Designed miniproteins, single chains, continued (5). Designs and how they scored, part 10

Each design is a single chain, and the fold is of that chain. pLDDT is the mean over its residues in the fold that is shown.

## One batch from the design tools (miniprotein)

Design m16316
Fold by ESMFold2-Fast:
Structure m16316 (fold): chain A 99 residues (1-99)
Amino acid sequence: GSWSQRVLEAARSLGSHLSDEDRLRLYRLVVEGVLNLDKNKLKEALLILRENGLPLSVAEINNMSPAELLRLLAEHSSDPLLRQLLLGLAEIIEREEAA
């Protein structure tokens, strides 16, 4: 439907070299990680990017804070709105963790 088509178009902004299936999975993991504050889903999204050429070890990803995970996902997003959302959420989480 038109909704699934718009989701696919949004997912295409993430990882220009990914398959449509991997982009949709990446997009879903990012959205679910953000909405649920689920660090494990954010890590899984970065592991997909790692398999597609991101030069990070699994240990580096596992040792990242939620804010660091969000900033790194923002750096690898070509969608400016998604990038701003991820960066804004990272700043909020860092302020809450510092308080």
Scores: mean pLDDT 68

Design m16317
Fold by ESMFold2-Fast:
Structure m16317 (fold): chain A 56 residues (1-56)
Amino acid sequence: SMLREEIKRRLEEEFGREVPDDLVDAGLGFVEALKLPRSMYYPVARMLAETEFSVS
């Protein structure tokens, strides 16, 4: 979907590295499962990326 690709692009620009598709998909899945508004897609995905990259 266009939304998935847009979120991945923005995260890769912010973190300066490749972001795994599974991480982006997990973020979108959380938003959908919790019935959060579309505006939460990027913040949730960003939180997951920050957590993943902080331990590496």
Scores: mean pLDDT 79

Design m16318
Fold by ESMFold2-Fast:
Structure m16318 (fold): chain A 94 residues (1-94)
Amino acid sequence: SREEIEEAGLAAAILGQEVAELAEKQGAPQELIDEIRELVRRLVGLIARGTITPEEILEALDRLLETPVVQSDPKLKAAAEKLRERAERLLAES
């Protein structure tokens, strides 16, 4: 449903913000921090416009999963993978 897609999108945006904050704490390159923050801003904008899709949530989660920050944190990795599975189910039901 639209509401479930928006809830998943919001969860992805919150996760992205947590990843950005951890990246800053770890002294990650500013370019990576800015990229993650822009990803969060994009997701929030799509939700606000009512245009967020499961495909865009998956793209965002795939990018977060590729970051060294997520790869080095088992809890963030597990959260991203669980949310990715949820987004894949939403895509299949579209």
Scores: mean pLDDT 88

Design m16319
Fold by ESMFold2-Fast:
Structure m16319 (fold): chain A 62 residues (1-62)
Amino acid sequence: SADEAADRAGAAASAAGGGDAKAGQTMYNHAHEHPGDGEAAREGALEGGADEAGAKMSGYAA
């Protein structure tokens, strides 16, 4: 679901950003606004401070 995708994307972004809650929240918001859009999830993770690996995981989760 969109909520599950957002949760996974937020967790991936937070982990990649060294546990930064702000990065996780930013990714959660992006995934919620763009459900099923892996590219939007990936871009949101990068903007939230995730590294490339975390951004890829966010895209896969969406």
Scores: mean pLDDT 62

Design m16320
Fold by ESMFold2-Fast:
Structure m16320 (fold): chain A 66 residues (1-66)
Amino acid sequence: SDEELEKVLEEVKEKMEPLERELLRQYLAGKISGEEASRLIREKIREILKEMGLSEEDQEKILKKL
């Protein structure tokens, strides 16, 4: 449902904020590439979805839409 999706999106947003700030800092310092930052973001989203109890199939479906 839209309500369940919104809850998932809010949880992902909150849990992603610290990583996004850290990756931006490292990118501006020349420590990581944009490709590496993208990989780490996708991996973190997968971990968050897994912690929220989504199946591996549902995790892949959400990641494919991003």
Scores: mean pLDDT 79

Design m16321
Fold by ESMFold2-Fast:
Order: structure tokens, then sequence, then C-alpha cells
Structure m16321 (fold): chain A 55 residues (1-55)
């Protein structure tokens, strides 16, 4: 599960993943603005940010 995956990573690895997702979002949004891919990336970023704040 996503939780098991996040639980397996260090805080630094999770923060690095968050940064990579933000960079990916910027690239995808430039090519396909408003696409479902952009929406999924934003949702994934929000979930990871929430996970980091709650631990």
Amino acid sequence: SLKDFYDSLTKEQLEGLLELRRETLARVDKVAPGSPAVQRLREGIEELEKYLKEK
C-alpha cells in the first residue's frame, strides 16, 4: 500500500520524493495543463504532504 511504501522511507527520502513530484507536476502541467495526470500528481503531493505533517 502507499502507507507501507511511505513508512519504509526516511524523512529525507520522503522530502526528496515530494520535491521530485513537484518538479514532475511542473513539467507535466507545462505540456498538458489541466489534464487528469496533473490532477493525480497534485493529489499525490497533497497526500504526501499530509503524511509528513501527521507523523
Scores: mean pLDDT 82

Design m16322
Fold by ESMFold2-Fast:
Structure m16322 (fold): chain A 95 residues (1-95)
Amino acid sequence: SIDLNQYVRPNEKLMEIARESGVTEEVVTLGLLLNALMAWVREHGLYEVEEDGRTFWHLEGTPLGELLGVDVFDLSNVKELVDRVLKNVELVPAP
């Protein structure tokens, strides 16, 4: 199950991306981290909204795409995004 209140410590590369979206803390909730990544994708013009309302992240050639191992991400499959992000964080007890 996805616990958005889980505290995580992102690896250095994921933290570099999160810092571009204003994250200053070393340990954050999974929900805050995901929101920072969503903001990063929007700020870099990498999101696409199809006529049917589906949203895609075009990550090929980007630091985030390299880190998550994905070129195009369909936001209808949020579990896949979370699973890929969790491979790049350490789970941390509440500070």
Scores: mean pLDDT 85

Design m16323
Fold by ESMFold2-Fast:
Structure m16323 (fold): chain A 98 residues (1-98)
Amino acid sequence: MSKEVFDLDVEAALLEIQVAILKKTLPRLIASGDKAALEQMLADARRVKERIEELLKKVKSYNATEEEKPVVDNIIKTLEDSLRELDAMIAEIEAALA
């Protein structure tokens, strides 16, 4: 595996962890009714989304070798799955703030 693909894989894994932390934290914040904490979480979720979208663009522009394609495809899938989870969380936070 090239250093470039390795670095992309590590960045994707770190973003996936960030999304998992937000996902675990969200039910407790909604239950608390703390609007200030929910607004901060919304800002954090939007920043993570921007980072995932930037990384997706970078990964999709990478000229993968045949050997690298399975790893690159897995990175794309992980990032797209993370985006879907973030979009669902953002919608849930926005509903809680309404």
Scores: mean pLDDT 88

Design m16324
Fold by ESMFold2-Fast:
Structure m16324 (fold): chain A 57 residues (1-57)
Amino acid sequence: GKDTYVDGKKVKRVNGSGEEEKLIKDESVAGVIVHHRVSDEDIKKIEDAGIPVLGFY
């Protein structure tokens, strides 16, 4: 798929549980767009790591 960028940094899509650990290690991301199947607990882990949640799909 085409990559989305904000301010020159990549926006990642999260489509399942367990993807949050990979995102926490990637300091180059602008933020994430989270699929509705991702749990509130996993969303909280992403936010607690300092990664902004930009939207849902």
Scores: mean pLDDT 68

Design m16325
Fold by ESMFold2-Fast:
Structure m16325 (fold): chain A 77 residues (1-77)
Amino acid sequence: SVDALKAQKAQLEAMLAAQQRSLADLQKYIDELKKNAKTVKDKTIVMFLEAVANSEQFLIDNLQAKIEALNQQIAQM
């Protein structure tokens, strides 16, 4: 039903908002670490966290694609 699709969309939008907030917080943390990165160890930690941020962005992109697919389905009903 349309109501079930709208409910699913609302849940995915809430998950997307939470993931976007998490990524924004992680990016702030990375930026602060970069300012203080003086050793090879510090720079390695930054590189690792940037890889994690890239993985989180990939998950956000997937959630956005699912929401877009639901929007198209709802619009055709």
Scores: mean pLDDT 88

Design m16326
Fold by ESMFold2-Fast:
Structure m16326 (fold): chain A 87 residues (1-87)
Amino acid sequence: SAMKEKELQLWKERMEAGELPPLSTPQGQLSRQIAEVLRYIGESFDYLLKAREYEKQGDLKTAEEYRKKAEEYTKKAKELAKKMKEA
């Protein structure tokens, strides 16, 4: 805990020293878009794991519902990644 707080403090000091571009820059915007794509991929994977768990229990209906949610997040990730590639 205390060691992580000190590491975070050092990171903050380095950022304030201008070592990292501010979020208002193109680099900061791209970093946020990358984080959003990864978030959608993570959500899709989580739903896929839940679907598999319900399949193991014989609950095929709930498993199908979670697979559909996983597909929705995969679609969102692909659409955002496409926009990033076209920019």
Scores: mean pLDDT 74

Design m16327
Fold by ESMFold2-Fast:
Structure m16327 (fold): chain A 97 residues (1-97)
Amino acid sequence: LIERIRKLKEKYRSLSFDELMKRLEELLKNPEDEENAIEVMGLMEALAELLRAADPAERERMEERLERFGEENKEQLEKAVEVLKPLAEEERRRREA
């Protein structure tokens, strides 16, 4: 799981903020799909890195857009997180074994 998320983050690092937001919207059309849920996590990590690298004015604009997106897609985001919980537990068990 963690390796897949890191690979997806690297893949999405080359995309602009607008491209990342469009991809996130597309993935959240089917949030219960395991592959989509994992891809959302990698994309969210790429977005977080982009925000950290942005200057204060650009960061504020990006955060406002992300807040609106989160409000509009709260149910879909919660469904994606629920799909990922069992996968995270399986990864944890494999690491402890």
Scores: mean pLDDT 75

Design m16328
Fold by ESMFold2-Fast:
Structure m16328 (fold): chain A 69 residues (1-69)
Amino acid sequence: TDLERAARVLVKQLRKAKSPEEGADIAREIGEASGLDPLQIVEEAIRLARKEDPEAAKIAEGALEILKK
């Protein structure tokens, strides 16, 4: 529930994001505010966005690679 809520916020912000780096920064901010792992938030966002928002999903996939460093 909390993870899905955080992921939905990320998906909405990814529609306005200019890069995977910006997407990763947004995920870190949401994680800090919610106490959740940014990596898990991005993974859930990809799952939610893949069918409905393919462009947001692409940015999220790039953000995931950055967070896995």
Scores: mean pLDDT 82

Design m16329
Fold by ESMFold2-Fast:
Structure m16329 (fold): chain A 73 residues (1-73)
Amino acid sequence: MSKEEAAEIIVETAKALYPSVPEEEIRKLVEEALDDITQAHAAAALVARELARNPDASDAEKEALLAAAKAAV
């Protein structure tokens, strides 16, 4: 999974969790987090993979997975 693929999956998940937030702001937040930290790229790929596997994951669980990618910094 590339950095761009991981970012896209995370953006789509965040859009589902926060539909009132403009996509541009979500994408900027995700890209900023991934741009600054090369190792967070690997963590984000794992998080995106896990999110794709969990169709029944709660909003809180999905948010925690997104936060984990940032915390890997």
Scores: mean pLDDT 62

Design m16330
Fold by ESMFold2-Fast:
Structure m16330 (fold): chain A 73 residues (1-73)
Amino acid sequence: SELEKKIEELRKKLMELFNITEEDVEKAREAIENGEPIPKDNPALKVLIAIELVRDNNKDVNEVLESIEEVLK
């Protein structure tokens, strides 16, 4: 679907922004799914939160990226 394409694009852009791999994001997802603790400063957690924001609110990808970049400054 169109929404899934936007989510995939957002995921790729955020991985590039945080300099993390798809493996890092997958490990974070598995940890959350299994109820395992995840480090509070893990950028993969921010990627997963951003994806949920787009999925829930159909928010613009660029708006989400700008918000995250502001937090990283």
Scores: mean pLDDT 71

Design m16331
Fold by ESMFold2-Fast:
Structure m16331 (fold): chain A 81 residues (1-81)
Amino acid sequence: HMEKRLEAEQLLSFARMYLALAKIAPVEEQLELVLKAAELARKAVELDPSLREEAEEVIKEGLEVLKEKDEEAAKKFEEEL
């Protein structure tokens, strides 16, 4: 299904955008941005399971961003997964 694939790719693209924003955001905003990226990545996998590996990379990178600045935020992110 071409439309589902395109939609999934768009969601994954938005997930990467939110992840990039999280890297430059204030610590107070990082958890929300990373959670949004993870949500979009998960939705992309629901539409197209072939994107699972790419989505997992987004989630992993998000966790690494949070761990660098705030261990408590990283723990909350893991609980939301």
Scores: mean pLDDT 79

Design m16332
Fold by ESMFold2-Fast:
Structure m16332 (fold): chain A 107 residues (1-107)
Amino acid sequence: SEVEEGIRGAREAPTGVEAAEHGGLAADALSRQAKTKGGRLAAGVAGGMAYIAAGLGRMGKLSGAEAARLAARAARGMAESSLVDDEETREGLRRIAEALEEAARRT
């Protein structure tokens, strides 16, 4: 799935900026497949924040590790929020956060 491909891309990315971009793609894919409005919104917010983090990283305003960490915090926060009313979306956001947290530690 596009979610699995994005998570793998985040985990395998050579930089935290690229990890944040892949995390954003995974969150966007999760948003498109979400069956609830809350799940779509939560995953959409996580994706948007990941792209902002990646953009700031590309501009030199954040390090790669900081970009991946910001993207991870957004995904984690959305997974833990009351916006997520289905376990599939919550689990997907947790997995995206974990991949980005791992990327932040290695880059």
Scores: mean pLDDT 90

Design m16333
Fold by ESMFold2-Fast:
Structure m16333 (fold): chain A 76 residues (1-76)
Amino acid sequence: SPVERERTIVLFEGLVARSGLWLSLRTPSIPQDQRDADVAFARDALDRLQAYGAKHGLSPLEKKLVADLQQLLKQA
């Protein structure tokens, strides 16, 4: 369904954002501009996940991803 496709895209974006920010935080030698870009991407992905959740609800996996993104953003 169109809703399932949207969910898959939003979930995939969130997973990529989480992985990217997690790796960035574990790489102390990265330039600040690269860290800022990873933070911005993670914030955008979080906003899209929350907007999707407001309309359709979030699965447990999507709720976990939201929590993980929020925690990583606090560490940045």
Scores: mean pLDDT 86

Design m16334
Fold by ESMFold2-Fast:
Structure m16334 (fold): chain A 76 residues (1-76)
Amino acid sequence: EMEKQLEQTLDEVRKLLEQGDYEGALEKARDFLVNVAGMDEEEAQSVVDGMRMLIKQGDYQGALDLLRGAVLSHLS
């Protein structure tokens, strides 16, 4: 269930990044981290800040990989 929700969120974040809606993508990622994965706001913000850095470098796949890795590490 969580894995399916994560993949759906990654697809939605990727779509927003492709559309140039970087803040929408980061907001979607943060909402998933806090409300679905159960991360604290501060922990989620650290992940989002890392994603923002990768997005600024044009590394959309790196941003998605960071989001996936953070969720899987938190659930371990």
Scores: mean pLDDT 85

Design m16335
Fold by ESMFold2-Fast:
Parts: C-alpha cells; sequence; structure tokens
Structure m16335 (fold): chain A 100 residues (1-100)
C-alpha cells in the first residue's frame, strides 16, 4: 500500500543516516577522538529512537495487511541492523568510561 511504501522510504533514509554515523563513529574510535565518539553516540541514539518508532509503525501496518516474502526479509534485515547499532553504542559507551 501507499502508507507501507511511505514508511519503508522513511526507514531506508534512517538506515542510510545511521550507517553514515556508524562509519564516523568507527573512524573516531580508530583516531582515539573521544569527544567525537561521545558526539556520534548521542547522534546515533537519536536516530535509533526514530528508527524504533518507524519500525513499530511498519509492524502495526503489516499486521493489517498481507505481507510479501520480500517485505518480511527486509524487516528482518532492519531488525538485525538496529540490534547491531545498539550494540555498537554499548561498546562505545564502555570505551568512553574506561578512558575517563
Amino acid sequence: SKEYEKIKKEIDKLIDEIQKILTELEQAIKNKDYDAVKKKVKELKKKIKEFKKKMKEYSEIAKKMDVTQEEAIEFTSWSIELAGAEFQIELAEKLLKKEE
């Protein structure tokens, strides 16, 4: 449906933004730039919060509609990306505590 396609586009955009922040976070960690790490963790937390809201909206629409196999696979992929990003935040926060 049009509503489903709209949310999917919003999620795809959020994934792109999260991936860019994750790349910048990785670079900041490699450079031992802990001020940049702290900033990127804050940015990533905001984007993850938005991602979770959109995932919930997508899930609620999916419950009312026939979901394609392709859409089910895509949702699984998004869930894995979300879990990975949250874990990277936990690791970065542990690193920041160690260096304080």
Scores: mean pLDDT 84

Design m16336
Fold by ESMFold2-Fast:
Structure m16336 (fold): chain A 66 residues (1-66)
Amino acid sequence: EKEKIVLEKIKELEEIKKEFLEVKKNEELALAIDNGIAIIQKLLAEKDYDKALTAANNVLDGLKSY
């Protein structure tokens, strides 16, 4: 289900946030990831699973350049 896929991507983003905060010591990027997660969670609460999935993929794709 799309909701389950979005929740798994949120988990992945939280793990990446932890790595940026604890290992890479990049608080700015960790905060940006946190803001992205908040937007995704808002879209999930609105039951807009397509937009939530798109937002999650956009955040993950942006992080590949770091």
Scores: mean pLDDT 81

Design m16337
Fold by ESMFold2-Fast:
Structure m16337 (fold): chain A 78 residues (1-78)
Amino acid sequence: MDEAKKEGMELLGKYYQLKAQSDQTGSTSLQQQAEEQKQKLEEWKKKHPEAWKSLQEQFLKGQQVREQELQKELEEKL
């Protein structure tokens, strides 16, 4: 169970890293790797639904903080 969570976190980290790199470089190769990583993540979610639900709680916390940051940014847009 702990291993499944670690694997999911690793897949997410890799996906975001590859996407950030592809956005910076414009590399189609990196974009393709990011898409492959996304597929791996989708497969992992399908195989470990309970581990995914646990990770969702962590993401909701991080998302809530990020949403508040974005809301402030929009208000400062005046």
Scores: mean pLDDT 70

Design m16338
Fold by ESMFold2-Fast:
Structure m16338 (fold): chain A 57 residues (1-57)
Amino acid sequence: SAEEMLKELEENPEDTQVMQKALREIPTLSPEQQRELLQALMDIQTKVGKERAAAHG
């Protein structure tokens, strides 16, 4: 389900295979679930970027 996919992404934000699996599922989801999953992916990318910058401080 989309909820399970979101949890897997939240737990493993750096896992490229989990991200690829999520991206492949997007076309099979409802429009509402697609928006939620895309938003979560964007949020994760933003968070990872900030954490990477902070780790150098």
Scores: mean pLDDT 73

Design m16339
Fold by ESMFold2-Fast:
Structure m16339 (fold): chain A 71 residues (1-71)
Amino acid sequence: MKLSEEQRKKLIDFLKNELGLSEEQAEALVEFTERVGGDATKTGVYGMLRLGLSPEQASKLGKFLEELGLS
């Protein structure tokens, strides 16, 4: 799955401003999200294991992906 430019921008802005990720980390998570078809569970697990997100941050990410229509 490929995100629209609007979805990509919204997700990157959320990851940087709400979850405190760097540009590089945010881009890695966007790429992973596209690879797994927006699956909130897989994306949340990736964020926790690879990017150091807390379970609470992973839950917020999952809800945001659902709001974008990705999960």
Scores: mean pLDDT 83

Design m16340
Fold by ESMFold2-Fast:
Structure m16340 (fold): chain A 75 residues (1-75)
Amino acid sequence: DDAAERAGRRAVELVRRLQELVDQGASPEEVVEAGRRLAKERGLRVLDVRITPDGVRLVLETPLGPLELFVPHRP
């Protein structure tokens, strides 16, 4: 079982959880806070988090290097 593959699966699950919060009416600031908390709980190191006009951008440390994730805002 590859550490990079496991990190990728955890990152995908993290994005799904954050998207569920957006669908439930969470603000971009709440998504940032949840992203930091959920990443920490899952043993993922957060390198950067930014709120953009289109969504929340989260950069995680993985065995393959930085992985950028994007959670779109509600339309």
Scores: mean pLDDT 78

Design m16341
Fold by ESMFold2-Fast:
Structure m16341 (fold): chain A 68 residues (1-68)
Amino acid sequence: SSMEELVAAAEAEFRALVDEILARRASDKEISQRIGALAARALAAGIPEDVVRRLVHLALEELDRRRA
């Protein structure tokens, strides 16, 4: 698949993870582990580090926003 398709898939996975974390009221440890695991998979899939950092940052911002 193209890089655009890989990034779009990763964006959808981070969004789904945020929704699941909020629904389950996950602990900070679980949040860190799950976001870290998804970031590691995205890097392993060949997504550039700067793009993965952006996806992680957006996921954390969305979590903070929806918890407020």
Scores: mean pLDDT 85

Design m16342
Fold by ESMFold2-Fast:
Structure m16342 (fold): chain A 61 residues (1-61)
Amino acid sequence: SERDKLIAEAEEVAAKLAPYARNPELFMAQFRAALAGMSVEELREAVEWLRLLLRHVERQA
């Protein structure tokens, strides 16, 4: 489904962000919980925001 694809994309980007967190495992658990409550529209916005955040973090690293 579209929802499953968006969740997979969000998790992929979050996994790339996780190494920058103090506790990567806890970060991923909290993030997955947040995704479970999101609508398809919210998931699309979350994926776009996460991609922008990842680019920003990688540019500064």
Scores: mean pLDDT 82

Design m16343
Fold by ESMFold2-Fast:
Structure m16343 (fold): chain A 86 residues (1-86)
Amino acid sequence: DEEEKLKREIDEAIKYIKENPELVSAEAKKLLASFEAGYAEAQKNKKDYTEKQWKILELYYQALTALAEGDIEKAIAYLEEIKKLV
């Protein structure tokens, strides 16, 4: 089942984040600037997204920002919300 596979991948990502918080935070900081540029372009074309697709994108951006800030608990909470939408 595709949905069960995606949920499992999110659970594995959460586990990796918990086990490697400093490494994940450092990588998130490097990725955040390029992601922010893409997110700004997506905002200009928001009408091309469904409400669900847009919510997942917002949650992913918030998770990445939280990881970059070292707020691991907050990042995991956003990933759990994405898991509920999948």
Scores: mean pLDDT 83

Design m16344
Fold by ESMFold2-Fast:
Structure m16344 (fold): chain A 90 residues (1-90)
Amino acid sequence: MRAAIEEQLRAKEEELKKRYEAFVASESDEEKLKEFHEELVLEGARFVGRLLADDPEAAERVLAELEALGTESAARLRAAFEAGRAEALA
């Protein structure tokens, strides 16, 4: 179980890295780079939420860590994670 989840996480991380590298190669605007990076990070959080949908204990640990950070970015990550989890449970 865990090994399969780790393989899926690595594959998604590699996909997101390639998309970011392709965007960076064609974009020099710092604000656009920041926005795109945030978009990929949120997509990653949603993907993790989807993978952990059947593991409520692990999901609650991730949510608690994000809540403890108390930042706006952490709140966005938490929302994306919860959305992915809800999507997988539907």
Scores: mean pLDDT 78

Design m16345
Fold by ESMFold2-Fast:
Structure m16345 (fold): chain A 101 residues (1-101)
Amino acid sequence: SELEKHVDTLIKQLDILKERLKEVAPADIAARVTAELDWLESTLRANKDNPKKLAEALDEAIDRIQEIAATVPESDIETHSLLGTLEILLSQSKFYLEKIS
């Protein structure tokens, strides 16, 4: 289904961002974000037929990532840029899932 393709594509994009965060971000920030994304990916895989549940999971992930971003020093432009990219990706996916719900 189109929903399953969307979820699979999102998971692949999240995996790429996890690897980039490990290279760029402070170890504690990378670990915290990775834990949130691992939870999200598990939730996405378990709920591929439920766009409403997926949108709720994305909303929760966005909030948690914003909380982590708030702890990153403003001088760490590269980490903030990657976290911003992640937030945009999750927000766009949430918008799509809400539209089809």
Scores: mean pLDDT 89

Design m16346
Fold by ESMFold2-Fast:
Structure m16346 (fold): chain A 70 residues (1-70)
Amino acid sequence: SERIENLRKMVEDNERSIRELEKKIEELKKKGNSVRNQILIGFFEAVISTERYLTEKLRRKIAELEQQEA
């Protein structure tokens, strides 16, 4: 269904965002252990955690809809 396809696209977009943030964290780690870098890493890790939580909710919703349509 189009609804399931749209939710899958949202999951893909969130997974892409997580990968980009993980790359930014690795780049900051390479620049050294300054207080500023530690704060930025912490913020990006918090964003990743939130996006992972939302992605899990979307995946559960997709599974529920697939079971209803099967």
Scores: mean pLDDT 86

Design m16347
Fold by ESMFold2-Fast:
Parts: structure tokens; C-alpha cells; sequence
Structure m16347 (fold): chain A 88 residues (1-88)
């Protein structure tokens, strides 16, 4: 795994844990992000940073009891997916 992708997965784990998500939800979200990186091998460092920025913004207003961690990753990745498609 690229160092940038590995660091993104670590930061995701730390952000979700700090927000109060369960270890099970964190693992599911990490797996979803790993699958995203596997299906988008051409993702750039800037696009990874954009993904994390969007995740942080979504987390500020999220409630762990109402919003699953996987839903946050899905919403954040949609913005990056559109940029990747426009670039390709």
C-alpha cells in the first residue's frame, strides 16, 4: 500500500475513534476506504487530502448514534470520485 493511502487509513481510524464510533464501525469504514483505493488506483495525494478534508467536515456535524461511519466515507469519497472522473 502507498504510504499516503496507509496514512489516510490511520487518520480515518483516529478521527472516527475521537468522534466516538465503535471499533466495529471503524473497521467497516476502513475496509470501505481500502476498497475505494483498490478500485481507484490512480487517485492522487491531493485527492486523498480532499477526501480527508471532506470527512473532517462531515464528522463535525455527525452523530455516531444516527450516522454510520461507512456513510461518512461514502459521502466523502463521492466528491473525490467526481474529480477523478473529470481528470480521466
Amino acid sequence: MEEEKKNALKELKELLRAKGYSEEDIKSAQKLLENYFSSHPLVTKDEIELLLKNLKELLKNSDPSKTKATELVTEASKVVDEEVKERL
Scores: mean pLDDT 79

Design m16348
Fold by ESMFold2-Fast:
Formats: sequence, C-alpha cells, structure tokens
Structure m16348 (fold): chain A 64 residues (1-64)
Amino acid sequence: GALEDSRKLAEMAKKGQINEELARKVGEQVDGDLTKAIEIGERAAKSEGVDPDEVAAAIANQAL
C-alpha cells in the first residue's frame, strides 16, 4: 500500500537514491491528494528515521 511504498522511498532517501516510479505510484494510490501524500510520507519517514519533509516532497513532486 501507499505507506509501505513510502517506507521504501524513505529507505532509499537514506542512501541518496530516489525512485520516481515508486513516488508516482504512491501519488496514484492517494488519488493525487497532496495532504494525504504528506501525511503518508511523514509516517513512513518517522518509521525509517528520515526527515519527513524530504519523503513528503519526493512523493508530492514526482506523483502529483
């Protein structure tokens, strides 16, 4: 689901990598809703110990 895909994005962000296709897929799962994308990104980033703004921005910029 979107949260699991966001966690993968957060893990990749730790390594200095971004998967644009995965970010787009997360955006599609939230029907392009920026607020939902930010919320999911923040939750995933916190579980992975990454800056929540970084993951949320990746989802919003690549998926919307």
Scores: mean pLDDT 66

Design m16349
Fold by ESMFold2-Fast:
Structure m16349 (fold): chain A 107 residues (1-107)
Amino acid sequence: MEEFEKLLELTDNELVKKLVEAAKESYEYAIEVLKGTEGAGYVSAVFGAMQQFLTLDDKQREEVRQELKKLKEKYPGDKKVQEAVRVLEQGLAFAEAVREVEAKAAR
C-alpha cells in the first residue's frame, strides 16, 4: 500500500517504522495470500498495527502517539500520510482497549 511506503520515507522514528511495517505486511497478506477485498486488507492492517502496539510499553506508545500527531500536523494535505496515520491510530485504540479488558480480567 503506497500510503505505508510514504509514511516510512517521512518518519525517522524506529517505533513508527515497525508499526507501519506490521500494518503493511498484514495488509499485503490479506490481499495477496487470502485474496481478500481492500476493506479486508484495511482491517488486517489495523489488527497488525494493534499486535505490534501490544508489544510496546506505555512510554513507547506515548512516543508513537506524539510522533503520529506531528506527522498529521506536518502533512495535513497529504491524503496518503493521513490514511496511514489513521490506520496506526486505530491500531493504537484497539491495543489500549485490549489492555483495559485484560486489566479487568486479571482481577
Scores: mean pLDDT 82

Design m16350
Fold by ESMFold2-Fast:
Structure m16350 (fold): chain A 82 residues (1-82)
Amino acid sequence: SLEEELNSLSLEELKELAEKHEKEGLEAFKAGKYEEAREHFEKAAKYYERLYELTGDKEYRKKAIEAEINAGLSDIKLWLKL
């Protein structure tokens, strides 16, 4: 599971995965692929949340919240067919 993966990843691996999924989520959102965008943003939020837990760096908390908001916006777009 993603949760089991989160417990085994290094800080560097968590950063790379968080940034990858954030980028892929933004690209999918811009392309109108809202379901794909949501999945990427949900993963980015989990990786950033884990980084915040391990480091105490509030920038990761900010990134996690931004990713959660973007996942929610993706759901709104998908649900409303906008």
Scores: mean pLDDT 88

Design m16351
Fold by ESMFold2-Fast:
Structure m16351 (fold): chain A 64 residues (1-64)
Amino acid sequence: MHLKVHEAFARGLSDAERRALGVPVEAVDALRAAAGRRLDEAQRLELLRTLGRLLGHNGDAALF
């Protein structure tokens, strides 16, 4: 379930959240690609950390 949760999160961010949060298209594309592929724990953490930084551009990070 944990692995699929990360994939589901990436899929959910694909369209609606990108438009709402202004996430760069490159980050969204990488997430969409990752959602369809196997990720080990290190790859998932790296992806989530990158997303956190990009979403944190708003300064609050409360949007997580």
Scores: mean pLDDT 52

